# Ledger of designs, part 64: designed miniproteins, single chains, continued (4)

Each design is a single chain, and the fold is of that chain. pLDDT is the mean over its residues in the fold that is shown.

## One batch from the design tools (miniprotein)

Design m14350
Fold by ESMFold2-Fast:
Structure m14350 (fold): chain A 120 residues (1-120)
Amino acid sequence: ASLAELRARFAALAKETFDLLQDMLAKIKAGTLTKEEAKEKSERILELLREILALTRAVATPADAALVAEMEALLEEIEELFEQVIENVDDKEKAAALVERIIDLVARFVELAGAILARA
């Protein structure tokens, strides 16, 4: 794939990730998110983030090692927070706060990926 194709794929993955997170947060606030739907959305978002990490690693140089390590640590924290969202989906206030924290971590993850891809 060309660098332009990788950047376009990254932009599409990032958009889908934030769209899914916003939909999840809206449904939690409305009290309509089911445990099944929370599991399905969490798994899809994690798949998208793993693909973003793979694209980033494909263009990363040794100079990017610290930024890639930060992305890996963010992904582990995001995965743990999604397990908590699924467990607490019926606690609307707690589930919303957890998803808002995930959105902040995903924003940082996407920022790091975008910086590496823009430099490549």
Scores: mean pLDDT 92

Design m14351
Fold by ESMFold2-Fast:
Parts: C-alpha cells; sequence; structure tokens
Structure m14351 (fold): chain A 61 residues (1-61)
C-alpha cells in the first residue's frame, strides 16, 4: 500500500539521520515506528514488512 511505502521511506530516512545513535536507541526508534504504523491501522503483515526493512537498513549502518 502507499502508506506502507511512505512509512518505510520515512523510517529509512530517520535511521540514516540517526546512524551514530546507540543500538538501544535505534531499536527503540524502530519499535516506536512500528507502534505508529499499527496506530495508522496497518495490518500485522504490513507492520512486519516495515520492521523488516528498517532492521535490514540498520544492519547496514
Amino acid sequence: SSMVEALTRFGLEELEKSKDWSEEKKEKMIENFVKMAREFGLSDEEVEEIRRKLLEKWKEL
């Protein structure tokens, strides 16, 4: 969905800006973003897709 794409892009941009944060802070950011996606009414599958993409980007930072 366009919302999944928009939230994924925003989350990736925020992770890139925060690449020097601690692992704990990055993990908390990802979980807060996932919580926000659920609050927007996204399905569990869509939320997992966003989390997976953010975690993959974090591992590359």
Scores: mean pLDDT 78

Design m14352
Fold by ESMFold2-Fast:
Structure m14352 (fold): chain A 55 residues (1-55)
Amino acid sequence: SAKEERARTLAESLMRLLGPGYRLSDEQRRALAEFISDSTGLPLARAEEIIREVQ
């Protein structure tokens, strides 16, 4: 869906900025998932899944 594509783009862009092999802390992953959920309207659980797919 367009929401999932947007969420993936946001997660991929952030991972590029942080550099290859960067591992999000639990706090950072939560904050990113909340941001993506709020920005796209996806459920928090789905935002977390997309972040996991991108990492």
Scores: mean pLDDT 83

Design m14353
Fold by ESMFold2-Fast:
Structure m14353 (fold): chain A 113 residues (1-113)
Amino acid sequence: MRFEIDFEASDTARARAIARELQSRLGPRLAEAYARYGPENAKAIALEAARAFAEVARELAERLGGRLSAEVRRVAPGEVELTLTLEVDGARVTVTLRAEGVSVEEFREALEA
């Protein structure tokens, strides 16, 4: 099983600051998920990561007066990608999660929690 996270920020001090805050808030949650489920439980870690990312990104969007968009797509048989994009005053931060063994519906449910 495989789980991957990627962060991308536009070339502004604002975008870099937002990306750093996201990483700072998500790091402890990911560490707890790895400790709880173990690295072999990629599906459980991916769903916890999706929920945590959605929560933190929503809070940042509300606080900063930005907009959050989320997209879930199947990228290969048995592989699903979640993309979260936060835009604030011309700054853009994108977080991409890819996981094996997670359905589109499971990622969408995690986003709504």
Scores: mean pLDDT 79

Design m14354
Fold by ESMFold2-Fast:
Structure m14354 (fold): chain A 84 residues (1-84)
Amino acid sequence: HMVATRLSPETRARLKEELGLTDEEIDFLVELSQALADDPGEGARRLLREKGFTDEQIDEVLKAFSLPARELAEVIRRAREKAA
């Protein structure tokens, strides 16, 4: 399947400037948001496991989804670095 990013180039540039996110981190956030919308139970967890997250890191990311975008981005960034 082919998935285009839901973020405009302007929104992407803004997230890079304000939150210090990379294109890869932004694309991951969009993908995760779509997975949560489609299947909040198993879809999101499966996506995160595919990206190399542990169950503990998945729980942290899902808890962070109620947080402001900057805090969510930081949780995801730290979890990704530990999963690598």
Scores: mean pLDDT 65

Design m14355
Fold by ESMFold2-Fast:
Structure m14355 (fold): chain A 60 residues (1-60)
Amino acid sequence: MKKLEEKILEVLKENPEGLTAKEIAEKLGVSQSTVSKALKRLEKEGKVRKVGKKYLVDLS
């Protein structure tokens, strides 16, 4: 899943306003469940943050 995590981070960097898991899944052509699992992993690692329904890159 590392390659998927990297693609998610790249897409989120290009969309600083944030994206939902569904929007990320649609942009990457993968299932929402797969993206949600990767986002949970990235959130645990401090690489993304969740604001409402949207995810943003943590640039700190």
Scores: mean pLDDT 79

Design m14356
Fold by ESMFold2-Fast:
Structure m14356 (fold): chain A 96 residues (1-96)
Amino acid sequence: MKKAYILGFVVDSETNEFAAIATAVIEGEKVETKINLFKAHKKLTLHASVYEEGQTKSDKSADTTITLETDGTEEATREAIEKALKEAAEKAIEVL
């Protein structure tokens, strides 16, 4: 497998307010995630775009949108985003 990156924008599902920017690095079977959380929310949408190393355009076949529900705490929001990034990464691995 080639090295790939996921860029995730996380917004509130009702207001579209920015909640987080989340990234994942996929290298072989390893997925490393990083989350910059701006605000915890109960209902979130993750828009994930997948980039292969050296590529400037996202692979649209691997791009995904995931809806998340949390209890509104920072901890639950981070956990939900990490789980969604892993799901996006697994989907990306299938098409890369």
Scores: mean pLDDT 75

Design m14357
Fold by ESMFold2-Fast:
Structure m14357 (fold): chain A 59 residues (1-59)
Amino acid sequence: SEEYTQKGEEYLSQGKLREAAEHYVEALKIDPNNQKALEGLRRVIAQDPSLAPLLVQAL
């Protein structure tokens, strides 16, 4: 989950919001208590609301 969170942050810094969201979702599937990944995913969705359905997959 840490590797996915780190990759998500790298994609987010590059403006690749969809790729960032996908990596944060994978981190949360491995560790649902990963607050950093959840916060990152929420930040991505705030910038692109069309990615909101990915948050449901992370539950």
Scores: mean pLDDT 78

Design m14358
Fold by ESMFold2-Fast:
Structure m14358 (fold): chain A 87 residues (1-87)
Amino acid sequence: MSEAQIDEVVDALKEIASIPGVKVTVDGNTFTITVTGNAEEQEKVDKILERLAEIPGVEVKREGNIYTITLNLNEEQLKLLLERLAA
């Protein structure tokens, strides 16, 4: 995954985290998104994740109100992503 693709993932995750009723949890290369809000919030998450799924190395799964994002990143790419998420 390129630095520009990592930035796109970071921007999308920050956008998702700003949606009311959305919880984002991180475990290594896996991000779990839980939507507790209304259908409108879920549609916003769906649109953002549809865009992310177009990036090579991003896998998105949906099970009801729970989305799982798995990133095919090496250790240095994961560090870069986490540093940019914290900024």
Scores: mean pLDDT 80

Design m14359
Fold by ESMFold2-Fast:
Structure m14359 (fold): chain A 60 residues (1-60)
Amino acid sequence: MVVELVEKAAQSSGSKRASYATAAALLAASGEASEEEIREAIEKARELGDEETARLLEKA
């Protein structure tokens, strides 16, 4: 789930953070995640202070 990947990215650093953020963006771009799930993931990223992941999801 995109939201779970966003949470893992926020809890991680370096390569792990990048991997989870990239996986979240790929799921959003692939169409496997609903628009509702993507919106919730963006809000979750912002709540966690992860503006970079939020921006990646907005572009997907």
Scores: mean pLDDT 78

Design m14360
Fold by ESMFold2-Fast:
Structure m14360 (fold): chain A 56 residues (1-56)
Amino acid sequence: SLVEEILAIEDPVKQANAIIELSKTFDAAKLKAAKEALEKADLPEALKDYVRKQIT
């Protein structure tokens, strides 16, 4: 799944950028996957907040 592929990215900044890129497709299923990946990702809170603002 797209979520598992994103969660496999070891670099936090690359993982965050992958979530943002996925959200920019404007496809409902991909946006849902991006939001799910953001929630499950082991990222610093500041970086999660940045990504959340890009998705919304």
Scores: mean pLDDT 80

Design m14361
Fold by ESMFold2-Fast:
Order: sequence, then structure tokens, then C-alpha cells
Structure m14361 (fold): chain A 55 residues (1-55)
Amino acid sequence: SLEEQAAFYRRAAEVADEAIALQADGDPSVLAGLEELRKKFRDKAEALAQKAAEE
């Protein structure tokens, strides 16, 4: 379901957040890439949750 897909993307964002924490003193370019991925996963989760509510 769309709700299940939204939950999976929320979990993916959590994993990205953990990766960012592990890279706190790492390469700024790698950090920026992970932050963009986290944002994309969060945005995707919100879009899917909204679609589930509308459909």
C-alpha cells in the first residue's frame, strides 16, 4: 500500500540520519550528499502519505 511505502521511505530517512551521525567529522561533500538523500526520502514519504490520504 502507499502507507506501507511511506513507512519504508521514513525508515530509509532514519538510516540516512544514522549514516550522517557516523560521518559527523567526515568529508563535507559526502555529508551534503547524505543530507540530500535524507531530504528526498522524507519528501517521498510525505508525498506517498498524502496520496494515501487522498486516494
Scores: mean pLDDT 79

Design m14362
Fold by ESMFold2-Fast:
Structure m14362 (fold): chain A 67 residues (1-67)
Amino acid sequence: MEEEVERLGERTFDPDPEVQLEAAKRLAEIAKEHPDLARPYLERIATNEDVPPEVRGIAIRALGELA
């Protein structure tokens, strides 16, 4: 699981916006079962201005559900 979370975190910076969106959605799903593993990656996505607003929105919403 940790390896999968790390791989998905890297994919949120993929040059393909569709890959970025898919990775963020999968991280949000994993956060429901493993919040401690997914949270650091979601925080990085939510605060990175180079990530598209749609992708950041998924991370922000997922972090809100963890609080």
Scores: mean pLDDT 78

Design m14363
Fold by ESMFold2-Fast:
Structure m14363 (fold): chain A 68 residues (1-68)
Amino acid sequence: MLEEIREKVLEELRKKGYSEEEAERIAETVVNLARLLLEDPGAALARMPTLDPVTRELVGIAIDMIRE
């Protein structure tokens, strides 16, 4: 699940023109937050307002992948 989320996020970031280094950093942030959402939803929700808009959008995609 988390590895599938990471690959999906990396592909979306590459399509948006992010460098491999930037894509990897953002993907790690998204995967870590997705894991936190599964382990501690309250802590994950408290972090959402601190994310940049692109990272927040990708977290939304990760949440959809977890819930479907």
Scores: mean pLDDT 77

Design m14364
Fold by ESMFold2-Fast:
Structure m14364 (fold): chain A 99 residues (1-99)
Amino acid sequence: IKELIEKAEEYKKKGEEALKEGDKKKAGEYYYKAGEYYYKAGLLYKEKGDNESALEYFQKASEYYTKAVELGNEKVKEKALENNIKVGVEILKIAVESL
């Protein structure tokens, strides 16, 4: 799990650097990658029964998928939106379990 979070943070920083250089499309691609790694980390925490950590990383995944939708090319936007919907479903499942 820690390796997935480290990869997510790496791609987050690359996205920030691409934005500073004015490359919005490349920033969108990197933010999409960050979202993917946060989403994978969230799924693994959920599998371990750690719903609190799962929710934290699902929320981070949603944040970076949202940035990828805003900045990426059409294909990146489409995939980021699709994956953000999946993240939303996982968040809702945890919320229902907590009722």
Scores: mean pLDDT 82

Design m14365
Fold by ESMFold2-Fast:
Structure m14365 (fold): chain A 67 residues (1-67)
Amino acid sequence: SEELLRRMVEIAAKRLIERGVDPKTVEEALKLPPLQAIVSLAKAALDAGMTVDEVARIFREAVEEAR
């Protein structure tokens, strides 16, 4: 569902900001279609010093919360 995917992206974005990712970078990523937003947000999190495991956990939790 595009609605569920969009909601998941918004939840993940909020959590990345809470973890110290630049809000402006997150806002720019959210302007993209949902799948491209996921890639952009993951890259921003890694660039901010998060590990692949931390990024994967945030997106997994966002998927569960969006359901």
Scores: mean pLDDT 85

Design m14366
Fold by ESMFold2-Fast:
Structure m14366 (fold): chain A 64 residues (1-64)
Amino acid sequence: AKVFGPEVDGLSDEELKELLLENDEVKFENLSDIALSKIVSIAHELGFEYEVDAVNKSITLKKK
């Protein structure tokens, strides 16, 4: 999977959607709680499969 760090916290919703649409599987690491919640919301909207690791502040997303 393509891996992104806390730099994604600064991305707009549109930039984040583009990132997800360009990749079949993406992992975001070292996220804030706000960013993690936002990414979960976008993944649900786009119909992606996702797995959250709340302890490590990470989320893995995969296209259906």
Scores: mean pLDDT 76

Design m14367
Fold by ESMFold2-Fast:
Structure m14367 (fold): chain A 65 residues (1-65)
Amino acid sequence: MEEEMIEQVEEIRRRLEENRDGSEETLATLLVAAAALRTASESAGLEKAAKLAQEVVDEAARLLE
């Protein structure tokens, strides 16, 4: 169900916001988690969840620059 996937992505996003000034290890872990949810969403055809997960991946990647 797409709503359930979106909830999982939003949970990762919340953790990313809470750990914005966190360690590189924490940010990298959240990036990997978001990327996994993006891939799962893409495989299931959940376009909204996949787009949201990609946004979280992009945010985590920017914080790791």
Scores: mean pLDDT 82

Design m14368
Fold by ESMFold2-Fast:
Structure m14368 (fold): chain A 60 residues (1-60)
Amino acid sequence: MITLTLEFDSIEKAIGAALAAIGLDPRARVRLEGTTLTLELPDTEKGREALEAVKSIASE
C-alpha cells in the first residue's frame, strides 16, 4: 500500500487529482481537506499510474 499526502495550490487541482486517482484505480482511497489530498493506493500497476497522474497534477 502506498500512502502519501500532497498539498495543492488550489482546491480545483486537489479535486482533479482525487478524481484522476479514483478514475485510474477504483481501489484508490482519497480524502480531501481543503487543498490537502491524502491518498492510499494499492501496490499495483494501476496504483502506480494513479500516483504518477496525481503527481503530474500537483506539479502544474
Scores: mean pLDDT 80

Design m14369
Fold by ESMFold2-Fast:
Structure m14369 (fold): chain A 93 residues (1-93)
Amino acid sequence: VVLIVLILVLLAGIALAALFIYLVNFRPETSPSLKIGIGTAAAILLLLAVVGFLLLGQYLLAGISAAILVIVTFNVPVPLLKALAVVALLLAV
């Protein structure tokens, strides 16, 4: 059950990450608060997936989640999100 929930969280995080990247690059008129909210939600879901997969010993899925988290946070000029991405990547290896 936990593994299925984590896979759904990863898929939701990827979907929100794709939406966030789309809004940042193709819809600059979208409000900054909405973009930050979507980016933060994606980062939190991806971070949860990284931690969850690490706890289950699924290192490959944890690594994939961490890589996507780093890509998402690279597009957000928030030092805290970049720090979280680096920590998640370090935990995945």
Scores: mean pLDDT 66

Design m14370
Fold by ESMFold2-Fast:
Structure m14370 (fold): chain A 98 residues (1-98)
Amino acid sequence: ELEELKEKIEEDPESAEAWTELGELLFLEGKYEEAIEYYDKAIELDPEYGRAWLLKGLALYALGKVDESLEYFEKAAKHLSDAEMTEILVELTLREKE
């Protein structure tokens, strides 16, 4: 999965979705700082891609950077509906639960 996403990025390095998916895999492994680097690339490529803003906020929160995480949650809310944010959080929670 990780190698497949890396290959996809090599073929299309402008895919904000693929960079966000790589960050999500790192987040699930507890590699929050590395996940943030991939979310930053996704945001740079598509600043309106709310999923990347939301997941960066969650990674910052996991690192104890609460004030900074709130800023990113606010930016995510500008680009995502409440239903979309709930769906993303539920999906992430289910993938993390083992």
Scores: mean pLDDT 79

Design m14371
Fold by ESMFold2-Fast:
Structure m14371 (fold): chain A 59 residues (1-59)
Amino acid sequence: SDLELLEKKVEQFLKKLGIDPKDLKTDEEIRSIARLLAPLLGVPEETVVEVLKRLREKA
């Protein structure tokens, strides 16, 4: 249930970086962004990867 708040936070950071989720075409790009954001969000990198993939699918 905290996942929705995390998704919103990730979306805000992507906006700050000028990244459109639908342009995240490779797993390498997703992992690079997840590695950057995970320490800032205080969550595991794999959790951020899951959120980024969900945002890409919704876009």
Scores: mean pLDDT 81

Design m14372
Fold by ESMFold2-Fast:
Structure m14372 (fold): chain A 60 residues (1-60)
Amino acid sequence: ELVKQAEELKEQAREVLEETGKEILKLKDDPEKARKVAEEGEKRFSELMEQAAAAEAAAA
């Protein structure tokens, strides 16, 4: 089911966001590296959310 696939993708996206947040907290003293980690995390989060949205749109 596309709805279930979308839910799984959203959960994966949340995990990526949470892990990225933890990495950024570890890099409080290195803002340039924290920024790169945030950019990579945001990119993966966006990709997963886009896939989830596409699956939901296909289900509708």
Scores: mean pLDDT 80

Design m14373
Fold by ESMFold2-Fast:
Structure m14373 (fold): chain A 86 residues (1-86)
Amino acid sequence: ETEKLKEEVLKEIDEAIKELPSLPLSEEQKKKLKELLEKGKERIEKAKSKLEILKEVARLLAELMAVLGIPTAPLEEVYEKIEKYF
């Protein structure tokens, strides 16, 4: 069910972007995270299989961890939702 997985992942990314301004992070970190989330969303929208979606989510998480050194709560939810399909 690739379409359902994609919809759920994209919804979680949109929620992450929405919650980003309220997180206790610097404005520079918030800007970088928003840019990465928006680019990740574009890549996931173009994905055609569950494996491609998982690959793009993993890539996005790695990029975000490079900025923070820790996962963000909304992005952990994206990972958990993907895990349920495998």
Scores: mean pLDDT 75

Design m14374
Fold by ESMFold2-Fast:
Structure m14374 (fold): chain A 83 residues (1-83)
Amino acid sequence: SMDALIEEMVALELAKVKSAEEAHALIAELRAGLAALASLTEEDLKGAIPGYEDVLAFQRAFAERLLAALEERMREEGWPIPA
């Protein structure tokens, strides 16, 4: 399922994060990516290739789940949030 694939990909990305600094950098990148996706208009999607909306939905779901998992990881590791 799509949810199972997302959880597998999230686990793989989390395995790469070794420090609070790396987690914070990844969170910043994910937030920027989600903001870019949220800024897309109906006009931006007109004439897109078939299935493009499904790709965007997958990217949003993956980024949102990875953000949540990173927040959980920071909490369990006791990592500080940089000022």
Scores: mean pLDDT 80

Design m14375
Fold by ESMFold2-Fast:
Structure m14375 (fold): chain A 66 residues (1-66)
Amino acid sequence: GLEEAKEYIKEAIRLLKEGDVERAINSLKKAILLSEGKFKEEAEAAIEALREGDVEKALEILEKLL
């Protein structure tokens, strides 16, 4: 559910702050599977930012989801 998805978002933020982009993306993919609507769309946008190398943009998106 959404609360479990938020747990994976928190883990992704922690991993990004540690420089572990690959594990952060995997955590975000789990959040996406447990979510729908705007929350899912924003989590997908964060993955897109990470694929473009924009960690700061990804963090801004993810922190607004909590």
Scores: mean pLDDT 87

Design m14376
Fold by ESMFold2-Fast:
Structure m14376 (fold): chain A 62 residues (1-62)
Amino acid sequence: EFVGEAEVNGVKAKATLKGLDLTVEISGKGSKKDKEDAKKAALQKALQNALDALRRLLALLS
């Protein structure tokens, strides 16, 4: 439900959070470090999107 996308040195990563189910898709050519950096950036964006949605819901309840 929450998605974050990132690109590092031509390596693209997409992180998807569906409840407790975490999926990360990686595409492009790069080193293991580039792939790991892209994964971390995508995960951080997915979590930030989830936090933003939760903040909006909390604002409606308060």
Scores: mean pLDDT 78

Design m14377
Fold by ESMFold2-Fast:
Structure m14377 (fold): chain A 62 residues (1-62)
Amino acid sequence: ELIELADKLALEYANKYGAEDNEKINKDPESKKSIERVLELAKEKGDEKTIELAEELLKKLE
């Protein structure tokens, strides 16, 4: 499903940048935009699991 690909992308970005520092992730426009895109797709499909994941990653970018 599309949500599986979106979830994988979000996790990959979180693992690459999120495990280190929020400041570094927040300065990376690619990471933030990718997560926002995943969140929009998840909301459109009503996929609560992917919505929670994307929201958590965005919160870490704050």
Scores: mean pLDDT 60

Design m14378
Fold by ESMFold2-Fast:
Structure m14378 (fold): chain A 65 residues (1-65)
Amino acid sequence: SKEEVEELIEKAREALEKGDLPQALDYLTKAIKLMKKNNITDPELIEKIRELARQIFEAAKKRKL
């Protein structure tokens, strides 16, 4: 459901804020897979996922993990 996708995005954001990049990426990946499985094309959810992916990528590039 859309609610499950939103919850996974929230969990990914929380993991990112805690510096747990592997966990943030895992939750983000699960959210993306769930969206594809349920054919969810909500522009707001897609944008949230894109922004979160960008933030995870930037954190990884800083070589903190």
Scores: mean pLDDT 81

Design m14379
Fold by ESMFold2-Fast:
Structure m14379 (fold): chain A 57 residues (1-57)
Amino acid sequence: LNPLEQLLVREGGLSPEQAREAVRLLREGKLDEAAKLLGISVESARNLQRLIDEGFG
């Protein structure tokens, strides 16, 4: 698992499948869909997308 997928499972309470889907949506720039899946704001999803861009995804 990549570091962000591990974080989402451990701290976000997501299944590994949900964590992978969330990271995929973030990489594709689908922030609204990622935010809904994660139960967070679009602003928080954008912050996670920045972490992926910085090499954490």
Scores: mean pLDDT 77

Design m14380
Fold by ESMFold2-Fast:
Structure m14380 (fold): chain A 113 residues (1-113)
Amino acid sequence: MGRASLTLDRGTLEHLGIKPGDKLTITLTLVAGPAIVAARVLQVDANGVVIASVDAGALAVGETGSVTVTISADTAALRIELTAAAPGPVTLEVRLIKDGKEVAKATVTLDMR
């Protein structure tokens, strides 16, 4: 079983104009990787404690999952966690949407360990 994570820290969120109380839609598309990847989005406080969690679902290659989260005043980071049955590289497209507008898009390759 492989696991990987991508972290968006508070400074990154603030640079993108994302503030406490905002509703943020996070769209995850599996571009390449193991047949099924389970994705979830966590809000983490300044002490590294998970304060909110939402499942984006199980994604096959070419599938898109979306979650909408309300940013907590205690949120120091957003963490996207991936779990797969096998280790190896996973390529994920991440889009951040606020008020119907795309504020960020990135394609990242993570090594599932």
Scores: mean pLDDT 83

Design m14381
Fold by ESMFold2-Fast:
Structure m14381 (fold): chain A 62 residues (1-62)
Amino acid sequence: MQQLTEEQLYLLENNSELERQALGVAELLKENGYSEEEIKKWLQEVFGLPEEEADKIIEKVK
């Protein structure tokens, strides 16, 4: 995602497909040796997830 819009934020809250895509990326980063903290920061800064959503992704890849 280039930049989060109001629509993208709404979709993050209500669209499990975006969460599933974030899960796939988090798993890929974990396979490449990234720490949980690094993956969380990546999800928030690059993918644009709010902290709560990033935490949900991290819990699922643990």
Scores: mean pLDDT 70

Design m14382
Fold by ESMFold2-Fast:
Structure m14382 (fold): chain A 64 residues (1-64)
Amino acid sequence: SVEEALEAESEHFRELALELLKEAKETDKNSSKFTSLSTTALLLAGISGDEELLKEIKEELEKL
């Protein structure tokens, strides 16, 4: 169904957002790579529709 497909896509974007956040935490904060990883992680969390995950990623990045 469309709902099952949307749930699968949402879950995939959440997993990618968390993986990119993890890589960003291991990357030099002053690098263009950090900006790319952090921005993409926030974007993927946003389009996944998971508002709690988006907030969590934003807070984790602000602590760096």
Scores: mean pLDDT 82

Design m14383
Fold by ESMFold2-Fast:
Structure m14383 (fold): chain A 88 residues (1-88)
Amino acid sequence: AERRRERFKLKKGEMTEWKTPPEGYVARVRIKVLKGEVIVSFPQLGLTKFLKEGEELEFDIPANTPYRILAVKDAEFEVEEELVPEDE
């Protein structure tokens, strides 16, 4: 599976663009906060996860589930995404 890594540097109140895993795939996402604090939001799931500097979170996002990351403070973080096919 293709693995993509992106580094973000956001000011307080800035957000990433919405990301949505494609049909037939699960996105295995790892977020590592290098500086500041962020909130990861999954509105369709009613789920929100708060991450502080030095924290790392790995989770699987279902197909068609949009997510974004909001900087609570000026923040620098890495997002690594791997698309894994759903079980056939």
Scores: mean pLDDT 82

Design m14384
Fold by ESMFold2-Fast:
Structure m14384 (fold): chain A 57 residues (1-57)
Amino acid sequence: SPAVAVAMIQRESGLSREQAERAVAMARAGASPREIADALGLSERQAAGIRRAALTL
């Protein structure tokens, strides 16, 4: 569920709901960890975790 992914990402990363929703949308559209990191000002490690959550949940 997109809502579950957003809630988990907010809890783990401290992102706002809008930023978490954008990250989930990007990940599901096929964005790489690097692209997500660059868009949100995150490390590639953080972006990889977000991508995994978005694709698993």
Scores: mean pLDDT 80

Design m14385
Fold by ESMFold2-Fast:
Structure m14385 (fold): chain A 69 residues (1-69)
Amino acid sequence: IDEAEVWLSLGDMYKSIGDHLASQGDTKAAIEAYQKAKELYQKALELDPENELAKEGLAEVEKKIKELE
């Protein structure tokens, strides 16, 4: 496992937390979790710009943040 994979995994974790919080109607906490996921996916892409999973995750959390705002 390299550093990009670690950041990707952390991003996925925070995305899952955000999804759970959003399902409970905790919009503010969900946005905070998605913002953390966004930062982590961006870090993964900084190290591995071609990482398809990180690109997909980043796009998904950005969309979810916009939809909840």
Scores: mean pLDDT 84

Design m14386
Fold by ESMFold2-Fast:
Structure m14386 (fold): chain A 87 residues (1-87)
Amino acid sequence: LKKKAEELKKKGDELAAKGKYIEAAEEYFKAALYYKEAGDYKGAAEALRNAAKALLKAAEAGQLPEEEAKAGAEYYLKQAEEYEKKA
């Protein structure tokens, strides 16, 4: 689980570097799920923050409507805050 989370986080980083922000957010969200399942709440929170940033970047790039990006980012940031309390 933890190794899979790390692979997904790296894939998200690579996609974000290429400007593929929606795909990056999807990979970061998957990484967060695997980190959480592994009991790594710090890793899960960090991955969710990266997913939120990727959604906001997607809106800036015109890849996603701004309101959808804000809603998704806010949801991910709230989940990250809750996971950090458990870490």
Scores: mean pLDDT 86

Design m14387
Fold by ESMFold2-Fast:
Structure m14387 (fold): chain A 74 residues (1-74)
Amino acid sequence: SPLEKAKELLNEVKERYKDDPEIVQRVEEAIKANTVTDYLEALVYALEHARKKGDEETAAWIEAGIKEIVDAMA
């Protein structure tokens, strides 16, 4: 389901950025809320963070994941 895919991607983001408290906090808040909208908002936040850090590989990965989730909701 879109919810399950978003949650899995978000948990992987948390592991990848485990040393970034800003990302960890956003991910944990989204998981607590447990909605697709909150998960997507946290993923977009993580995407902007990856872009700011110049982490092109993680940014592309998050972008692809967001697209898959959004397409599955149509």
Scores: mean pLDDT 83

